# Designed miniproteins, single chains, continued (5): the designs that were tried, part 72

Each design is a single chain, and the fold is of that chain. pLDDT is the mean over its residues in the fold that is shown.

## One batch from the design tools (miniprotein)

Design m18495
Fold by ESMFold2-Fast:
Structure m18495 (fold): chain A 70 residues (1-70)
Amino acid sequence: QEYTYVTRVRLTDENVAATREGIRKRASPEAAARGIAGLDAAVAAVGPGGYALVTGVGSGILRDVRVEPL
C-alpha cells in the first residue's frame, strides 16, 4: 500500500532543518536530493516567514518528495 504524506511547513530556520532531516531519513537518495532542492528553492522564493507544502509518496521509503511554495 502506497501513502501520500502532505505537510504545510512554515519556513523558519528550525523548520527547514527539521524538514530536511525528515526528507533525508525517509526518502530514497534520489527523492531526498529532489525534495531538498525543492525545499531550498521554496525558501528562496517566499522569504522569511513564508510557507511551503511538502508532499511525499511511498510505501516504506518515499519514492518522490515535492516541495511547493505557498
Scores: mean pLDDT 83

Design m18496
Fold by ESMFold2-Fast:
Structure m18496 (fold): chain A 58 residues (1-58)
Amino acid sequence: MEEAELSEKQRKIARGIGLILRGIGEGFEEGLRRGSRRAELNPELEKEGRKLLEEGSA
């Protein structure tokens, strides 16, 4: 059982935001590690996070 402060929907939203931020961070980190060449995974991770936000919102 979770704390009374967060509902299931709020938890999904928080997780969605976390995934979007992590997607940005991971993409940035990968770009930095590779220098000028980086993997294009930011769009996919961002879309996954947006889906969770939509599910938690509706």
Scores: mean pLDDT 64

Design m18497
Fold by ESMFold2-Fast:
Structure m18497 (fold): chain A 67 residues (1-67)
Amino acid sequence: DLEKKVKEAVQLVKQGASKEEVAEKVKENEEISNLLRGLAYVSEHTPEGVDKAQGLAALEEQLRKLI
């Protein structure tokens, strides 16, 4: 169930999980795994505000297109 794995991985990102932990959830799909790594990176390294919210929303939109 790819959609369920992606939703669980996104929740882990929101809880501060590492990009390695998040990628492991969907390692069978390299494109999704790489997007999840990007989501974790933006979550950790972008200051709170509009830019962070927009960056996270854009990556979540790309993930939705793949599931």
Scores: mean pLDDT 77

Design m18498
Fold by ESMFold2-Fast:
Structure m18498 (fold): chain A 65 residues (1-65)
Amino acid sequence: MKASIAMLFAMAEALDAGLYIKKIEVKGDTITVYFEKKSEKSEEMEKRIKEGGEKLGLKVEVKYL
């Protein structure tokens, strides 16, 4: 399972965008990344994280608190 790679990718994207990652959950083949707030940058990063997960054969979800 490539969950750790997708998690690292999500963290790197969020740090570059100046976003706060509240938590990351892994459930089977699904990785859910939670951001504290929604912004224009977070919407852009959501697309990139989902695309990265697709390339790894994982389902990646992005949620906002």
Scores: mean pLDDT 67

Design m18499
Fold by ESMFold2-Fast:
Structure m18499 (fold): chain A 97 residues (1-97)
Amino acid sequence: SIEEKFEEYKKKKFEEYKDLSEEELKEKLLEHEIEAGINLIKYAVLKKPEDLAKAYKHLTDAYLIKAYIYKKKGDEKKAEEYIKKAYEYFKKYLSLT
């Protein structure tokens, strides 16, 4: 199922994040947010579905990083909220690939 694919993706990403400092996580977050923005602008102008798919993948990763940061801070409610947002973008990404 899509839910099983997302849970597996989330687990792999959280394993990658556990070895990173808070500064490295914030830099990685910023890179994904910038790339998402660039690909959304490309899609708005050029209307290529591949650019929208790339934007949704970067948004998925950005929200997973936010979720991980808040989970480490003990803010489980914010972490769950960001996981839900990551899942929505993950579904949108899969619909285009």
Scores: mean pLDDT 91

Design m18500
Fold by ESMFold2-Fast:
Structure m18500 (fold): chain A 91 residues (1-91)
Amino acid sequence: MVDPRPPSEEERAAARAVAARLAEEAGVAIPAELSDGLLASYAASLDHWRGGPVRLADGTLRELPEAKSWAEAAETLYRLTLPAVRASKAA
C-alpha cells in the first residue's frame, strides 16, 4: 500500500459531499461516526489510490478499484456502504 498522507479539509469535504448526495438518493442519513471511520480508513489514500486491498472501518478487507479523484473514490466506497446504512436505519 502507498503511505497515505492525512486528507486535506477540501478533500474530506468533497468526499462528504458525495456521501450526502448518495445518502439523499437512498433516503437515509449517513452517520458522522460511520463517515469519519470510513474516511479515516480509506480517504488518506484517495488522491493517490492505485487500487488494491483496503481495510474498512468495520474491519473487513476489500479490493477497491483505482480512483482518479476523491469524488470518484468516495462514490465507489459509499455505494458499497449504503446497503449497511439502509439496514441500520431499518433497525
Scores: mean pLDDT 57

Design m18501
Fold by ESMFold2-Fast:
Structure m18501 (fold): chain A 60 residues (1-60)
Amino acid sequence: MSPDEQKLYTFLSSLGITAEQLAAWSLAQWQALLDKYLSRKFSDAEVTRLRRNVIARLRE
């Protein structure tokens, strides 16, 4: 995992959010979370990759 993916995984895991709940989120909801929490802009491709990897980690 990248440092951003690990940081996001740790945060979402601490809130008790499930992989299934996150899989239901839109790309726009993920972009809003990343802009607010990581304080930087991500491309749609980067958001899609981060979402995929974080959800996969939460399932394991």
Scores: mean pLDDT 77

Design m18502
Fold by ESMFold2-Fast:
Structure m18502 (fold): chain A 76 residues (1-76)
Amino acid sequence: MVTVKVVTPDGSVVELTAETLTELGRKIMERFGDTYDVVSLIGATLRLIGLELDDEEATLKELEKNPFVLPPTTPL
């Protein structure tokens, strides 16, 4: 299990513990799904830090090292 830090735009930190990327995505959607397209946000974050989804354990450990920062919601 890894603990991933999620930083909200107001500076609050939420810690989520997961064993898989699927579980992490589910927990993030449960907490933030009303505010963010969390699946797209996870995908964008992983691309920005250059990670591949073929090594789930390494990806989770890198997310533990690098806080997942939620941007302010932008109106279309």
Scores: mean pLDDT 63

Design m18503
Fold by ESMFold2-Fast:
Structure m18503 (fold): chain A 85 residues (1-85)
Amino acid sequence: SPLEEEQRQKILEEIKEARERFEEALLRVVDLRLNNASQEEIEKAREELRRAIDELIEALSKLPEMKETVDHLRANKDSLLAGVS
């Protein structure tokens, strides 16, 4: 139905925005490390990355077809955060 399609498009836009925030947060942590930023700045950026991962998981969870991706992200969240230390 048109209403279901409109709702789906809103969810897809939310996922797109959450994905962009995730990518920006990840690149920020990498950039700060490459530029020898303080540990305090890196930890703040890592906390932002953690929140971006949580927001992406929540957005993706609205689509049943994304269950495997959501399960993968949940299982690997700590590893993703550790990998940017």
Scores: mean pLDDT 85

Design m18504
Fold by ESMFold2-Fast:
Structure m18504 (fold): chain A 89 residues (1-89)
Amino acid sequence: DRERLLRAAELFIGGVPGEEELTRKLASLNPNIDWTNLAQFNAFVQSLLASDDPRLREFARLLDLDGDGTVSEAEHQAFLEARDELLGL
């Protein structure tokens, strides 16, 4: 669902008013992560799904379109494309 991926990209980039705390939390958790690397991205998303913070879990569920707890290559690519569109890239 493109709308879910756009919402995830907006929250990640910080384009959503009132969601700045979530965006800061996401940025602070893994500052050295290579977002273009699927394995590193999946490890990050899975750590969010296991989090005690319901906001972090809901963010991770936006990326897991199939609900299987793993971000596919297609889901990851779609997220990167949505992010790039929002950044004007």
Scores: mean pLDDT 72

Design m18505
Fold by ESMFold2-Fast:
Structure m18505 (fold): chain A 93 residues (1-93)
Amino acid sequence: MKPKKPGKNFEDLLKVARGYYKLARGEKPTPEELEAIRKFIEKVYKNDKEKLERSLALFDRMVEDNSPADRLAARSMYNLLKTLLNLEDSDFE
């Protein structure tokens, strides 16, 4: 069972991308963007608990520390999602 291409999934992924975009800039995402990222990670890695735990730990570190390394990691996630969703930086303005 695979869902049809629902608009809700695109909106959820857009919130995830926006959250990573803010983290890459050293900005704090909104609570709903943070929740969207957590739910996204849980859905992507639901069948691999080790990868799930690692990805959630990386995300928590990005939010708490926001070091240059964390900002680069957030930028990598943002670039991946930007490519997947066919978005540009201006889409987040």
Scores: mean pLDDT 74

Design m18506
Fold by ESMFold2-Fast:
Structure m18506 (fold): chain A 101 residues (1-101)
Amino acid sequence: MELEKLIEELEELVEKRIEAARKGDKATSVAYTEEIARVLEEIRRVAGEKEALLKGIEVGERLARARIEMAYEEGKLTEEEREELLKELEREVEEARELIE
């Protein structure tokens, strides 16, 4: 299905975007962010608003989690701050899904 192909492309782009961020390649990271937005818009056109919003939440969660982990690895966050931010992210994702599902 067209949707399955778009989901596969989306997952690959998210992984590449995280890898670019880990390497400090801001230009490549921004380019992948723009491609992710394009694929999400295509998912909206093929599968509708609800599916696109749910996939957008999944992408947002993965990118936010990667940012938190990177900040911790760089010594910008304590273990306690990392755990607090991950807990808050999990709560926000659950609330967002409940509003859409």
Scores: mean pLDDT 86

Design m18507
Fold by ESMFold2-Fast:
Structure m18507 (fold): chain A 94 residues (1-94)
Amino acid sequence: SESIKLIEELKERFPSFTKLPNLKVHPDWLKIVPNPLSLDTILDLVKSGKLTTLEEVIELVRQMAENVLKYFPKDHPYYAEAQEILKFLDEYEK
């Protein structure tokens, strides 16, 4: 599956995005991000057949990165990594 290959490559390049942020450290995450997404969550949606196209997977990965940009301050490492994910997806779709 092209979708699974993309998600596995993203896990290798951006391992911090494999799981949701640590909710003990970020207890307000769900107040700011009501639809939490991680690479494992997106992979589960692909494997369960809820996401059927590469376009749907790319859109959900974009939403995952945008969630991090909304939550974390601009000087946080996760903010920079979220920007790199968006850049990676822009290059991937060329």
Scores: mean pLDDT 84

Design m18508
Fold by ESMFold2-Fast:
Formats: C-alpha cells, structure tokens, sequence
Structure m18508 (fold): chain A 95 residues (1-95)
C-alpha cells in the first residue's frame, strides 16, 4: 500500500487513533447516541488529524489509512479522504 509506505510511525499511530475513535463512535451510535452528535464528534476527530498534518497530501494519506483500518475498501477510503480534506480546506478558507 503506497499510502501506508509514505507515512512516518507517528502518522501511522495518528491513523490508528482515528480508526479507534471512529469504532468507538460507531459503538455509541449502536447504543442509541443521536447520529448528529456522532457525526459532529467524527468531524472533530477528522479535523484534529487535519490540524496535526503538515500538508493536505499527508492529511489525505493519514485519513485514507484510518478509513481502511476502520474497515472501508481502499477505493472508498481514498474517496472519503479526498472529500474530507476538501471540506476541511473549504472550512478553513471560510473562517
């Protein structure tokens, strides 16, 4: 996996932390937490990865690995990571 090969150990750990956080949020959703609350917390975790990344390409790679570790196939993980980076960049530009 080229995306994984390009990451430092610290960036891999960040991807694993995000994947674990998303799994915990999915468990909370299954336990009855409102979907809007879970979505807001997921977006906060994704934004933390974005803020801790030196550039958009690195953020894209970390998010892709995190989504794959969460259980998404590579193609979907890459599409979601691209959409997430684009959204966060647009939010930064609007602030």
Amino acid sequence: NPALEALTPEQVALAEELAAGLRELNARLAAGTPSEVVLQEAEALERDVWRRSPDDETAFRILTVAYMRYGYPRELAEALARATVARLRAEEAAA
Scores: mean pLDDT 85

Design m18509
Fold by ESMFold2-Fast:
Structure m18509 (fold): chain A 92 residues (1-92)
Amino acid sequence: SKAEKALELSQSENKEDLLKAAELAKELAKSEDEEERKAAAEVALRLSQSEDKEVLEAAKEAALELLRNAEDKEVILKAIGAVLKAIGALLD
């Protein structure tokens, strides 16, 4: 599934795979399926720990998209965490 692929790519050491994971997470963030939005939150949170500025920006965008659509408290809290971590890292 798209969710499984995004989670797999989010564990890669390859920057292009991480950017693809963020792209898929942004698409999953728009899904009406809360399980797909949970996968997007997990991907965004993992990518928010990156040292690469482009990956951090992409993670932030996916998490912000998730905050527009998410209804589950756990998903919302993870998305907030991802945004804050990405912004903190981008300021350093």
Scores: mean pLDDT 86

Design m18510
Fold by ESMFold2-Fast:
Structure m18510 (fold): chain A 115 residues (1-115)
Amino acid sequence: GLNYDELKEKYPEIYELLELFGLILQAIVSENEKDLEKALELAEKLGLKEVAEYIRRALKEKNIEDLVKAAELVIEEIEKLLKEKFGEEVAEEMKEILKALLDNALELYKEKKEK
């Protein structure tokens, strides 16, 4: 697979979407306002208006469900770009990986609340 440096140099748009996705997952686990602010700044820079709106809502309402929606929208944007550049099979495989990562972040969030 492509490593971090190769993605940044050859596919900067995909790299930036993966960084945004990671920042949203970090914000879910950390519950830290600074992590949310970083995710918002990147979403705005990338012109992802709907993603940015859900992150702003999560900042105001402290609602995990809005962060989940933001993450799901970023997965859809990544899938679209991967489909255009690498085809349907690669896009679907990456979508499954990203969904699994989101599910893992939510499990970590829930465990932190219960333990």
Scores: mean pLDDT 83

Design m18511
Fold by ESMFold2-Fast:
Structure m18511 (fold): chain A 74 residues (1-74)
Amino acid sequence: SLSERVRAVLDVVDTGVALARAEPDRDTAIRLLQGQLETLRWVAEEARAAGDDESAARMEERAREVERLLAEVS
C-alpha cells in the first residue's frame, strides 16, 4: 500500500539523517543530508504524478526539515 511505502521511505530517510547527525566529517554529513533530500523530493514528485497529494505533502514537509538541517551544517 502507499501508506506502507511512505512509512518505509520516511524510516530510511530518518536513518540517513541520524547517520548524518553522527558523522564527524562535515562534507560527508552534507552529502548524506543531500542524498536524503534528493530521495524525499523524488518520492514527492512520484506521489504528485500518481495523484497522491497527501503522501507528496508529507514528503515535502520532511524535505523542508532536511533543508533546515543542511542550512545549520553548511
Scores: mean pLDDT 85

Design m18512
Fold by ESMFold2-Fast:
Structure m18512 (fold): chain A 93 residues (1-93)
Amino acid sequence: MEKEIRERAIERLRELKKTTPLSEEVDEIIEMLENGASWQEIYEFLRRLAEEHPGEGERLAAKVMAILNEAKAEVEGKEPDRELIARELAALE
């Protein structure tokens, strides 16, 4: 199960890398996932990323957290976070 969560997250992060100026930081997150870094280590990295890069780092950290949560939900047989979808739909009004 954890390997499948990591593999799904890595695939989505490779796509995210194409759309962010922080592509090197995305590569670091991918390497952490591939090397079996703990979820706590990954969350701590995302927190520092947001603190060190207030604009782009905050956006990247949020997108990575969404990817990780979606990958976990899918592998665990749960649905993706409906609040994120509802919030995106509300932004269109």
Scores: mean pLDDT 75

Design m18513
Fold by ESMFold2-Fast:
Structure m18513 (fold): chain A 94 residues (1-94)
Amino acid sequence: MEETLKRLEELLKKTEEALKKKDYEEAIRYIREASEVLLSTGDPELQTLGLELGTLVILAENAIKNGDEKEAEEYIKKGIEVIREGIRLVREKV
């Protein structure tokens, strides 16, 4: 779990930095990586958050494809909140 915590904290920081730069493709990429990290844990609570992030990735990618930057930002912000919740849950397990 220590490695999972460090990786999620790194991905949170990178996602927030990409969002500030309006680099939505990079932000979505980091959210996808966070989804994969959470799904790989074998923990049902963390896997549920990983599935939620996977859904947000699909929704954000569709928003970008449709030219809706505001909708993409909203899904990315929701992804950031889910990553923060994942970090909180992992901290309770270490």
Scores: mean pLDDT 88

Design m18514
Fold by ESMFold2-Fast:
Structure m18514 (fold): chain A 96 residues (1-96)
Amino acid sequence: SEELEAARKELLELMDKYNFSPELKEIVLEDFDRRAAERGVEAAYRYTKLLIDSIKELEKKYGVSSETIAEAIRRLREEGKPLTVQQLKEELDRLK
C-alpha cells in the first residue's frame, strides 16, 4: 500500500540519519513488514520508530556498533524471542 511504502521510507531515512549498517536496516525493515502485516501499518510504524530510537540509545550506552546490534537481534531470532527493547538489552548484557 502507499501508506506502507511511505512508512518504510520514513523509517529508512531515520536509520540512515543514525548511520545504521545495511544489515541492521534490513533486519529492522523485515521486523516492520511482519508487524505491519499482523497489526497494521500505523501500529507497526509507531513501534518500529520507537525501536530505532532505542537502538541508537543502546549503541551509545553499550558502546557497540550497529553490526553488534544486528548480531544480538540474530541471536534473539535463533532463540525464538521477539525483537523488543527489553530482549535486546538482555542480549547485549550477555555479549559482555
Scores: mean pLDDT 86

Design m18515
Fold by ESMFold2-Fast:
Structure m18515 (fold): chain A 87 residues (1-87)
Amino acid sequence: SAVEELEKWAKEKAEEILKEIEEELRKNPDMPVEEVERRFLQKLAELVRETRKLAEELGVPEEELQKIIDEIVTEMAKRFKEIVEKR
């Protein structure tokens, strides 16, 4: 279904972003937390925009789109906090 296609795409992109942030932290240990958070929020905002665009193209209803966005944002925020707290 269009909803399942959108959810799979968004989750895959979310995982890519989290791996990129984790790698950036490993390569730049002296990077301020505020800078890492700024980069994360920029990537998250881009993902939300692309998810909304793809939802419109696929004809995903607003209610289902909002649920997918809420789930992705919540999960990414939680995992980002865990990544930052590890160093």
Scores: mean pLDDT 87

Design m18516
Fold by ESMFold2-Fast:
Structure m18516 (fold): chain A 57 residues (1-57)
Amino acid sequence: LKDELFKILEEMLGVSPVNDDDNFFDLGGNETLIDKIIEEIKKRTGKYVSKSELKKI
């Protein structure tokens, strides 16, 4: 899951690499983009990630 999550974050945020210690908002994320990323994760992996979990990356 984490490897797939990082790939999606890199694609959606337009930044690479994304590291374990990176903060979603420091990478240029916002509330609208969080919703899009959650849906993309669900679409690609069939797994649900909460906004809180995504923000802690």
Scores: mean pLDDT 70

Design m18517
Fold by ESMFold2-Fast:
Structure m18517 (fold): chain A 74 residues (1-74)
Amino acid sequence: MTLLTLEVTVPKEKVKEMVEKIHEIAREYGVGVSTTVSGDKITVGLVGERERVERAAREIERAAKELGGTARVL
């Protein structure tokens, strides 16, 4: 089991869409997910098999970039 934390920053008007995409990606890859929102920042916790967690994290980073934001591993 792998635990991975991401900090995602997107424009404030895109936060809801980003949270929805994060949960969709987690469902697609079969990983556990938690999100905490503070302003324009979303703290994402992912838990699961290493390869699935790593793929989900990459997809979240891609989605964040498409919404004009960034993601980083903590």
Scores: mean pLDDT 88

Design m18518
Fold by ESMFold2-Fast:
Structure m18518 (fold): chain A 75 residues (1-75)
Amino acid sequence: MSIEELEQQYLEIQQQIIELARDPNVDPERLIQLLREATQTTVKLLEKQGKLETAEEVRKHSEELIAKLEAELAS
């Protein structure tokens, strides 16, 4: 994938997350899935730009955040 394709995909995922987050009947599993996809796209974008350390930090922080959200939803 080109950088432009990844940027477009990231914007589309962000828009879906915003729309779902405004719905009081949102499926939390779907929101978490979109957050995972947004993280993967962001990491790929940063790697393509040569920002490898930033990509690794984003991946780790997002995985920690998602794990906390999954734990909160399970509780």
Scores: mean pLDDT 76

Design m18519
Fold by ESMFold2-Fast:
Parts: structure tokens; sequence; C-alpha cells
Structure m18519 (fold): chain A 116 residues (1-116)
């Protein structure tokens, strides 16, 4: 059911945010771990999109505005995913987590389109 799928999408986005934040903190604590990191601006944008997507996914069934915003976030996540794939080292653990977070946002946006 669409409600359960949106709830799971929100949970996936929140989990991705936590995993990224944990890895960023772990890498900051370790000496010499910066070589393959995506730029901080890209990481910040991914975290912002995933946090907003999680929030709007929970609201989308009750709010057409939230559903529309979630669709918009999904489109922006797809654009950012292409930028990360083009610009960052493919073996970076942070880049891989960022791509998974963006994939969760894209899926949430696709689910929200079904509500409109």
Amino acid sequence: ELEEQLRRAAEEAERAVREMEDLIAAQAAAAGSDDFRPPEGLLSEVLELARKAARYAREALESEEAARKLVELGRRAEELRERIEAQVHPQSPLAQLALRALEAVVRAGELAERLL
C-alpha cells in the first residue's frame, strides 16, 4: 500500500542520513581519511535533501503541498546523483552512501507522484 511505501521511504532516507553523519564523524576522527571525500557542499546538499524528503514523505498522504515538494526533491536528487557520479571518486564510501541517500529520495518522489 502507498502509505506503507511512503513510511518505508521516509525511514530509508533517515537511515541514510544517520549512516552518512556517522561516517563523516568517523572519518573526521581518523588521520589521513580525506583523500576520496566528496566536497562538503555536495555532502551538505545530500543531507539536506534526504532530511526534507523524510519529513515530506510522512506528510504526503495528508498534504498535497508536501507531496508536490517531495516530487521536486526527487527531481533535484536525480540531478545531484548525476553530479556525484561524474565528479567524485567511485570507490569513496561517503560517495556510495550519498548515492544511496539520493536513491531513497528519488524513490520517495516517485511514490509522491502517485498521490498527485
Scores: mean pLDDT 78

Design m18520
Fold by ESMFold2-Fast:
Structure m18520 (fold): chain A 88 residues (1-88)
Amino acid sequence: KKEAIELMILEYRDAGLEEKAQRYEDILKTGKKPTPEELGDIRRAEKRLDFIKRFVEGAKQLGLSDEEILELAKQFGKAYEEMVKKIL
């Protein structure tokens, strides 16, 4: 849950949607109950986060260094790069 919300904050900021990023930061910091729509968004972010974690693990199994994995992650955008940095 927490890591998925962190991913959403990065994605919204990368998209220039600062008000939405701030809303999810407030949920993360205060434990404020998400709306049903926000819960759906968080569940979708959990799936994207799982894909990112599997990508990092698969790359490590192929013998890529942390630096090489991070360089490859840049191809997927700024939010993905920052999340991969947190996972490494």
Scores: mean pLDDT 85

Design m18521
Fold by ESMFold2-Fast:
Structure m18521 (fold): chain A 94 residues (1-94)
Amino acid sequence: MEKVIEEVKKKYQEALEELKEELKKKGEEFDEEKVEEEFLAAARTTAERRPEVEEILARAEEEAKAKGDEELLKAVEEHKALLRLVEERLAEKE
């Protein structure tokens, strides 16, 4: 469980670095504050849709268990961990 949360946290950091590289390739100046703001806006929208996301994840979890699909089950846990990280980040900013 903790390893999945750490993996999602690492992916979040990697996504920020990838976005930074993409902005450099497009000749745009990297603005960490602007990138953080855009990410938090997306995270807030995801948090507002949390009940819908949780229902989708619950269905996916049942499907994964029925099929014995370990990769799908891991993806569900990964999304649950991401929602937790989003809530943590929003709490730190507010």
Scores: mean pLDDT 63

Design m18522
Fold by ESMFold2-Fast:
Structure m18522 (fold): chain A 100 residues (1-100)
Amino acid sequence: IPLLTEEQFQKLLDILVEKYKDLLPGAEEKSLREQALEIIRYYVEAHRGGLDSLTPERRERLEKAVRGELSFEELQQVLVWLIRDYGSDEIQKELDEILK
């Protein structure tokens, strides 16, 4: 998964926080790290059954992400692959525009 710049990751989080504002109240007032953690936790909760099919490495990283044990850079990688696997077509297109 390609590493996002800080500016690209900020744009992605702004889009996700706005899209999920009713599910993640007050996320816009939190740090980028905390916003990323809340979005990752939401995807994990919403798609729990599908997560059993992940590779052992991806599953370990996802479990560490939910526990807050990953670096900011590792959280970027986890969020990008969750969007690719479970994000709506709209969110995937937004990610593609950011990665240009």
Scores: mean pLDDT 77

Design m18523
Fold by ESMFold2-Fast:
Structure m18523 (fold): chain A 97 residues (1-97)
Amino acid sequence: MEELKNELIELLERLLDRLTAVEPQSKDPVAVGAAIVGAATLLSTLRSTDPEKLDPEGLEKAVEIARKALEQLDATSDPEKQIELITEAVREIAKAL
């Protein structure tokens, strides 16, 4: 459980880094700002949550969502599509937990 939590934290940090890298190219700064805040809040919550209180199946699902999102990000160079992919991934990760 702690290993899955730590893996999800690492994957979320990578998603946040990708989002902040494309922010200057965004046509919708409000949407990007909201996504950054959402990802940062989720990351902070995960770091402070006892692994014993997390659902193992939810964690496994969240890790898979994050991995798939990073793979899809590597397949596109369009900043708006990258923002959409990260925003949706963060929403689905939050739902899985």
Scores: mean pLDDT 80

Design m18524
Fold by ESMFold2-Fast:
Structure m18524 (fold): chain A 84 residues (1-84)
Amino acid sequence: SAAKKEKAREIVSEKVRKIGEILGLSEEVIEQATNNLLGNLDKVPEEKWAEVLERILEEMKTEESVPEEVLKELEEMREQLASL
């Protein structure tokens, strides 16, 4: 639904910005990452959005250099999208 897509955009934008702040990324990189993730979500049904985030989280967990705070924000994003 349009309402779920609007909420998803808000969730993704907020969470990607927080992750970017943790990682010290520029505004341009944060915007690109937000648009890339939203574009990927638009390619799948709404009920699959949490699964997309779960796959990203699984890949990130294999990287020793990823801060735990980033993994927490990704997990919270997955949970919020699953609750839509």
Scores: mean pLDDT 81

Design m18525
Fold by ESMFold2-Fast:
Structure m18525 (fold): chain A 94 residues (1-94)
Amino acid sequence: SEAERLFEKAKELFQKAIDLGNEALASDLTPEQLEEKIKELRKIIAQAVKYFNEALKLASPEERKKLQEEFDKLYGQVSTVLKAIEDRLEEKRK
């Protein structure tokens, strides 16, 4: 469906954010570089959420439940990665 196509774009963006976040965590970045990565990740996540919301508008009631469950899992993963980067930034500012 068109809803599934849009959700696939959201999944690609979430995976991109997770990959970039993990790359940042594997690197010894300065506070300034960590701030730049946080801004970049938030932009990618915002775009992923936009595609997900567009998918929900086009989804049948049955599709909506499945899409929401998959979204919650992906959003949980990317939120964990983002928090780890934010925690590292705070630690480096001490």
Scores: mean pLDDT 88

Design m18526
Fold by ESMFold2-Fast:
Structure m18526 (fold): chain A 76 residues (1-76)
Amino acid sequence: MERVKQQLEEFIKRNGDTYENRMKAAPALAAMLLAEEMRRNGEDMGELPAEEEERLVEEIRRREKELRKEIEEEAK
């Protein structure tokens, strides 16, 4: 998880820390952060029932929306 997050930050650094690059990274970052939280709780997304997996997809989308909102607020 930390390595993937670092790679994403390196992508932003290489291509420029711009609003567009942050927005592009938001979906991946949201998914990575949720997966890390589940890993710390001893849970694995791949081992979950379909219903629970669908709920987590909704949480990822919600976190993505929150991250996009934060990026938009920082840009204003």
Scores: mean pLDDT 66

Design m18527
Fold by ESMFold2-Fast:
Structure m18527 (fold): chain A 82 residues (1-82)
Amino acid sequence: GKKIEVEKDGAKATADTESGKVVAEAGDVKIEVQADFSNPKKVLLLGIAFRLIGIGYKLDGKTDLGAAYEAAGEALLKASEL
């Protein structure tokens, strides 16, 4: 399967386009999401949403949670281009 790996600001994210599983970790924070990679438009929108959520959490002082969401969003955006 195609795996997209992203490292950014101490966060790591993996998007597995075969299983649909997206995992991101930063510090003690881990997020897991199931995505339908057969729909590139929905994957693109999810990636944009996750980057915005990450920015919001960072503005709220939740730096690790924000970094995990931004990394997951970047992995989703890269996967949407496949």
Scores: mean pLDDT 84

Design m18528
Fold by ESMFold2-Fast:
Structure m18528 (fold): chain A 80 residues (1-80)
Amino acid sequence: KVEELKENIIAGIESALPELSPELQEKLQEIIELMKKVKDEEVLKEAAELVREGIVAAKQGDLETAKEYLDKALELLKKA
């Protein structure tokens, strides 16, 4: 159910945090807090895809692309 999906997504984000810059860690923590409040499974899945793309970009050293994806995830979650 949605709660199990949230737990899995949040755990994935938390495992990536130590590898990322403090600025990206801050954005991801805000995303985690917003995800905890979302009940729409489709919104969660869309936000998770954006976050995954952002984390991949960050790990490849593309911090500007990473910020763009994370900001899109934040905007989506804030509207939910």
Scores: mean pLDDT 83

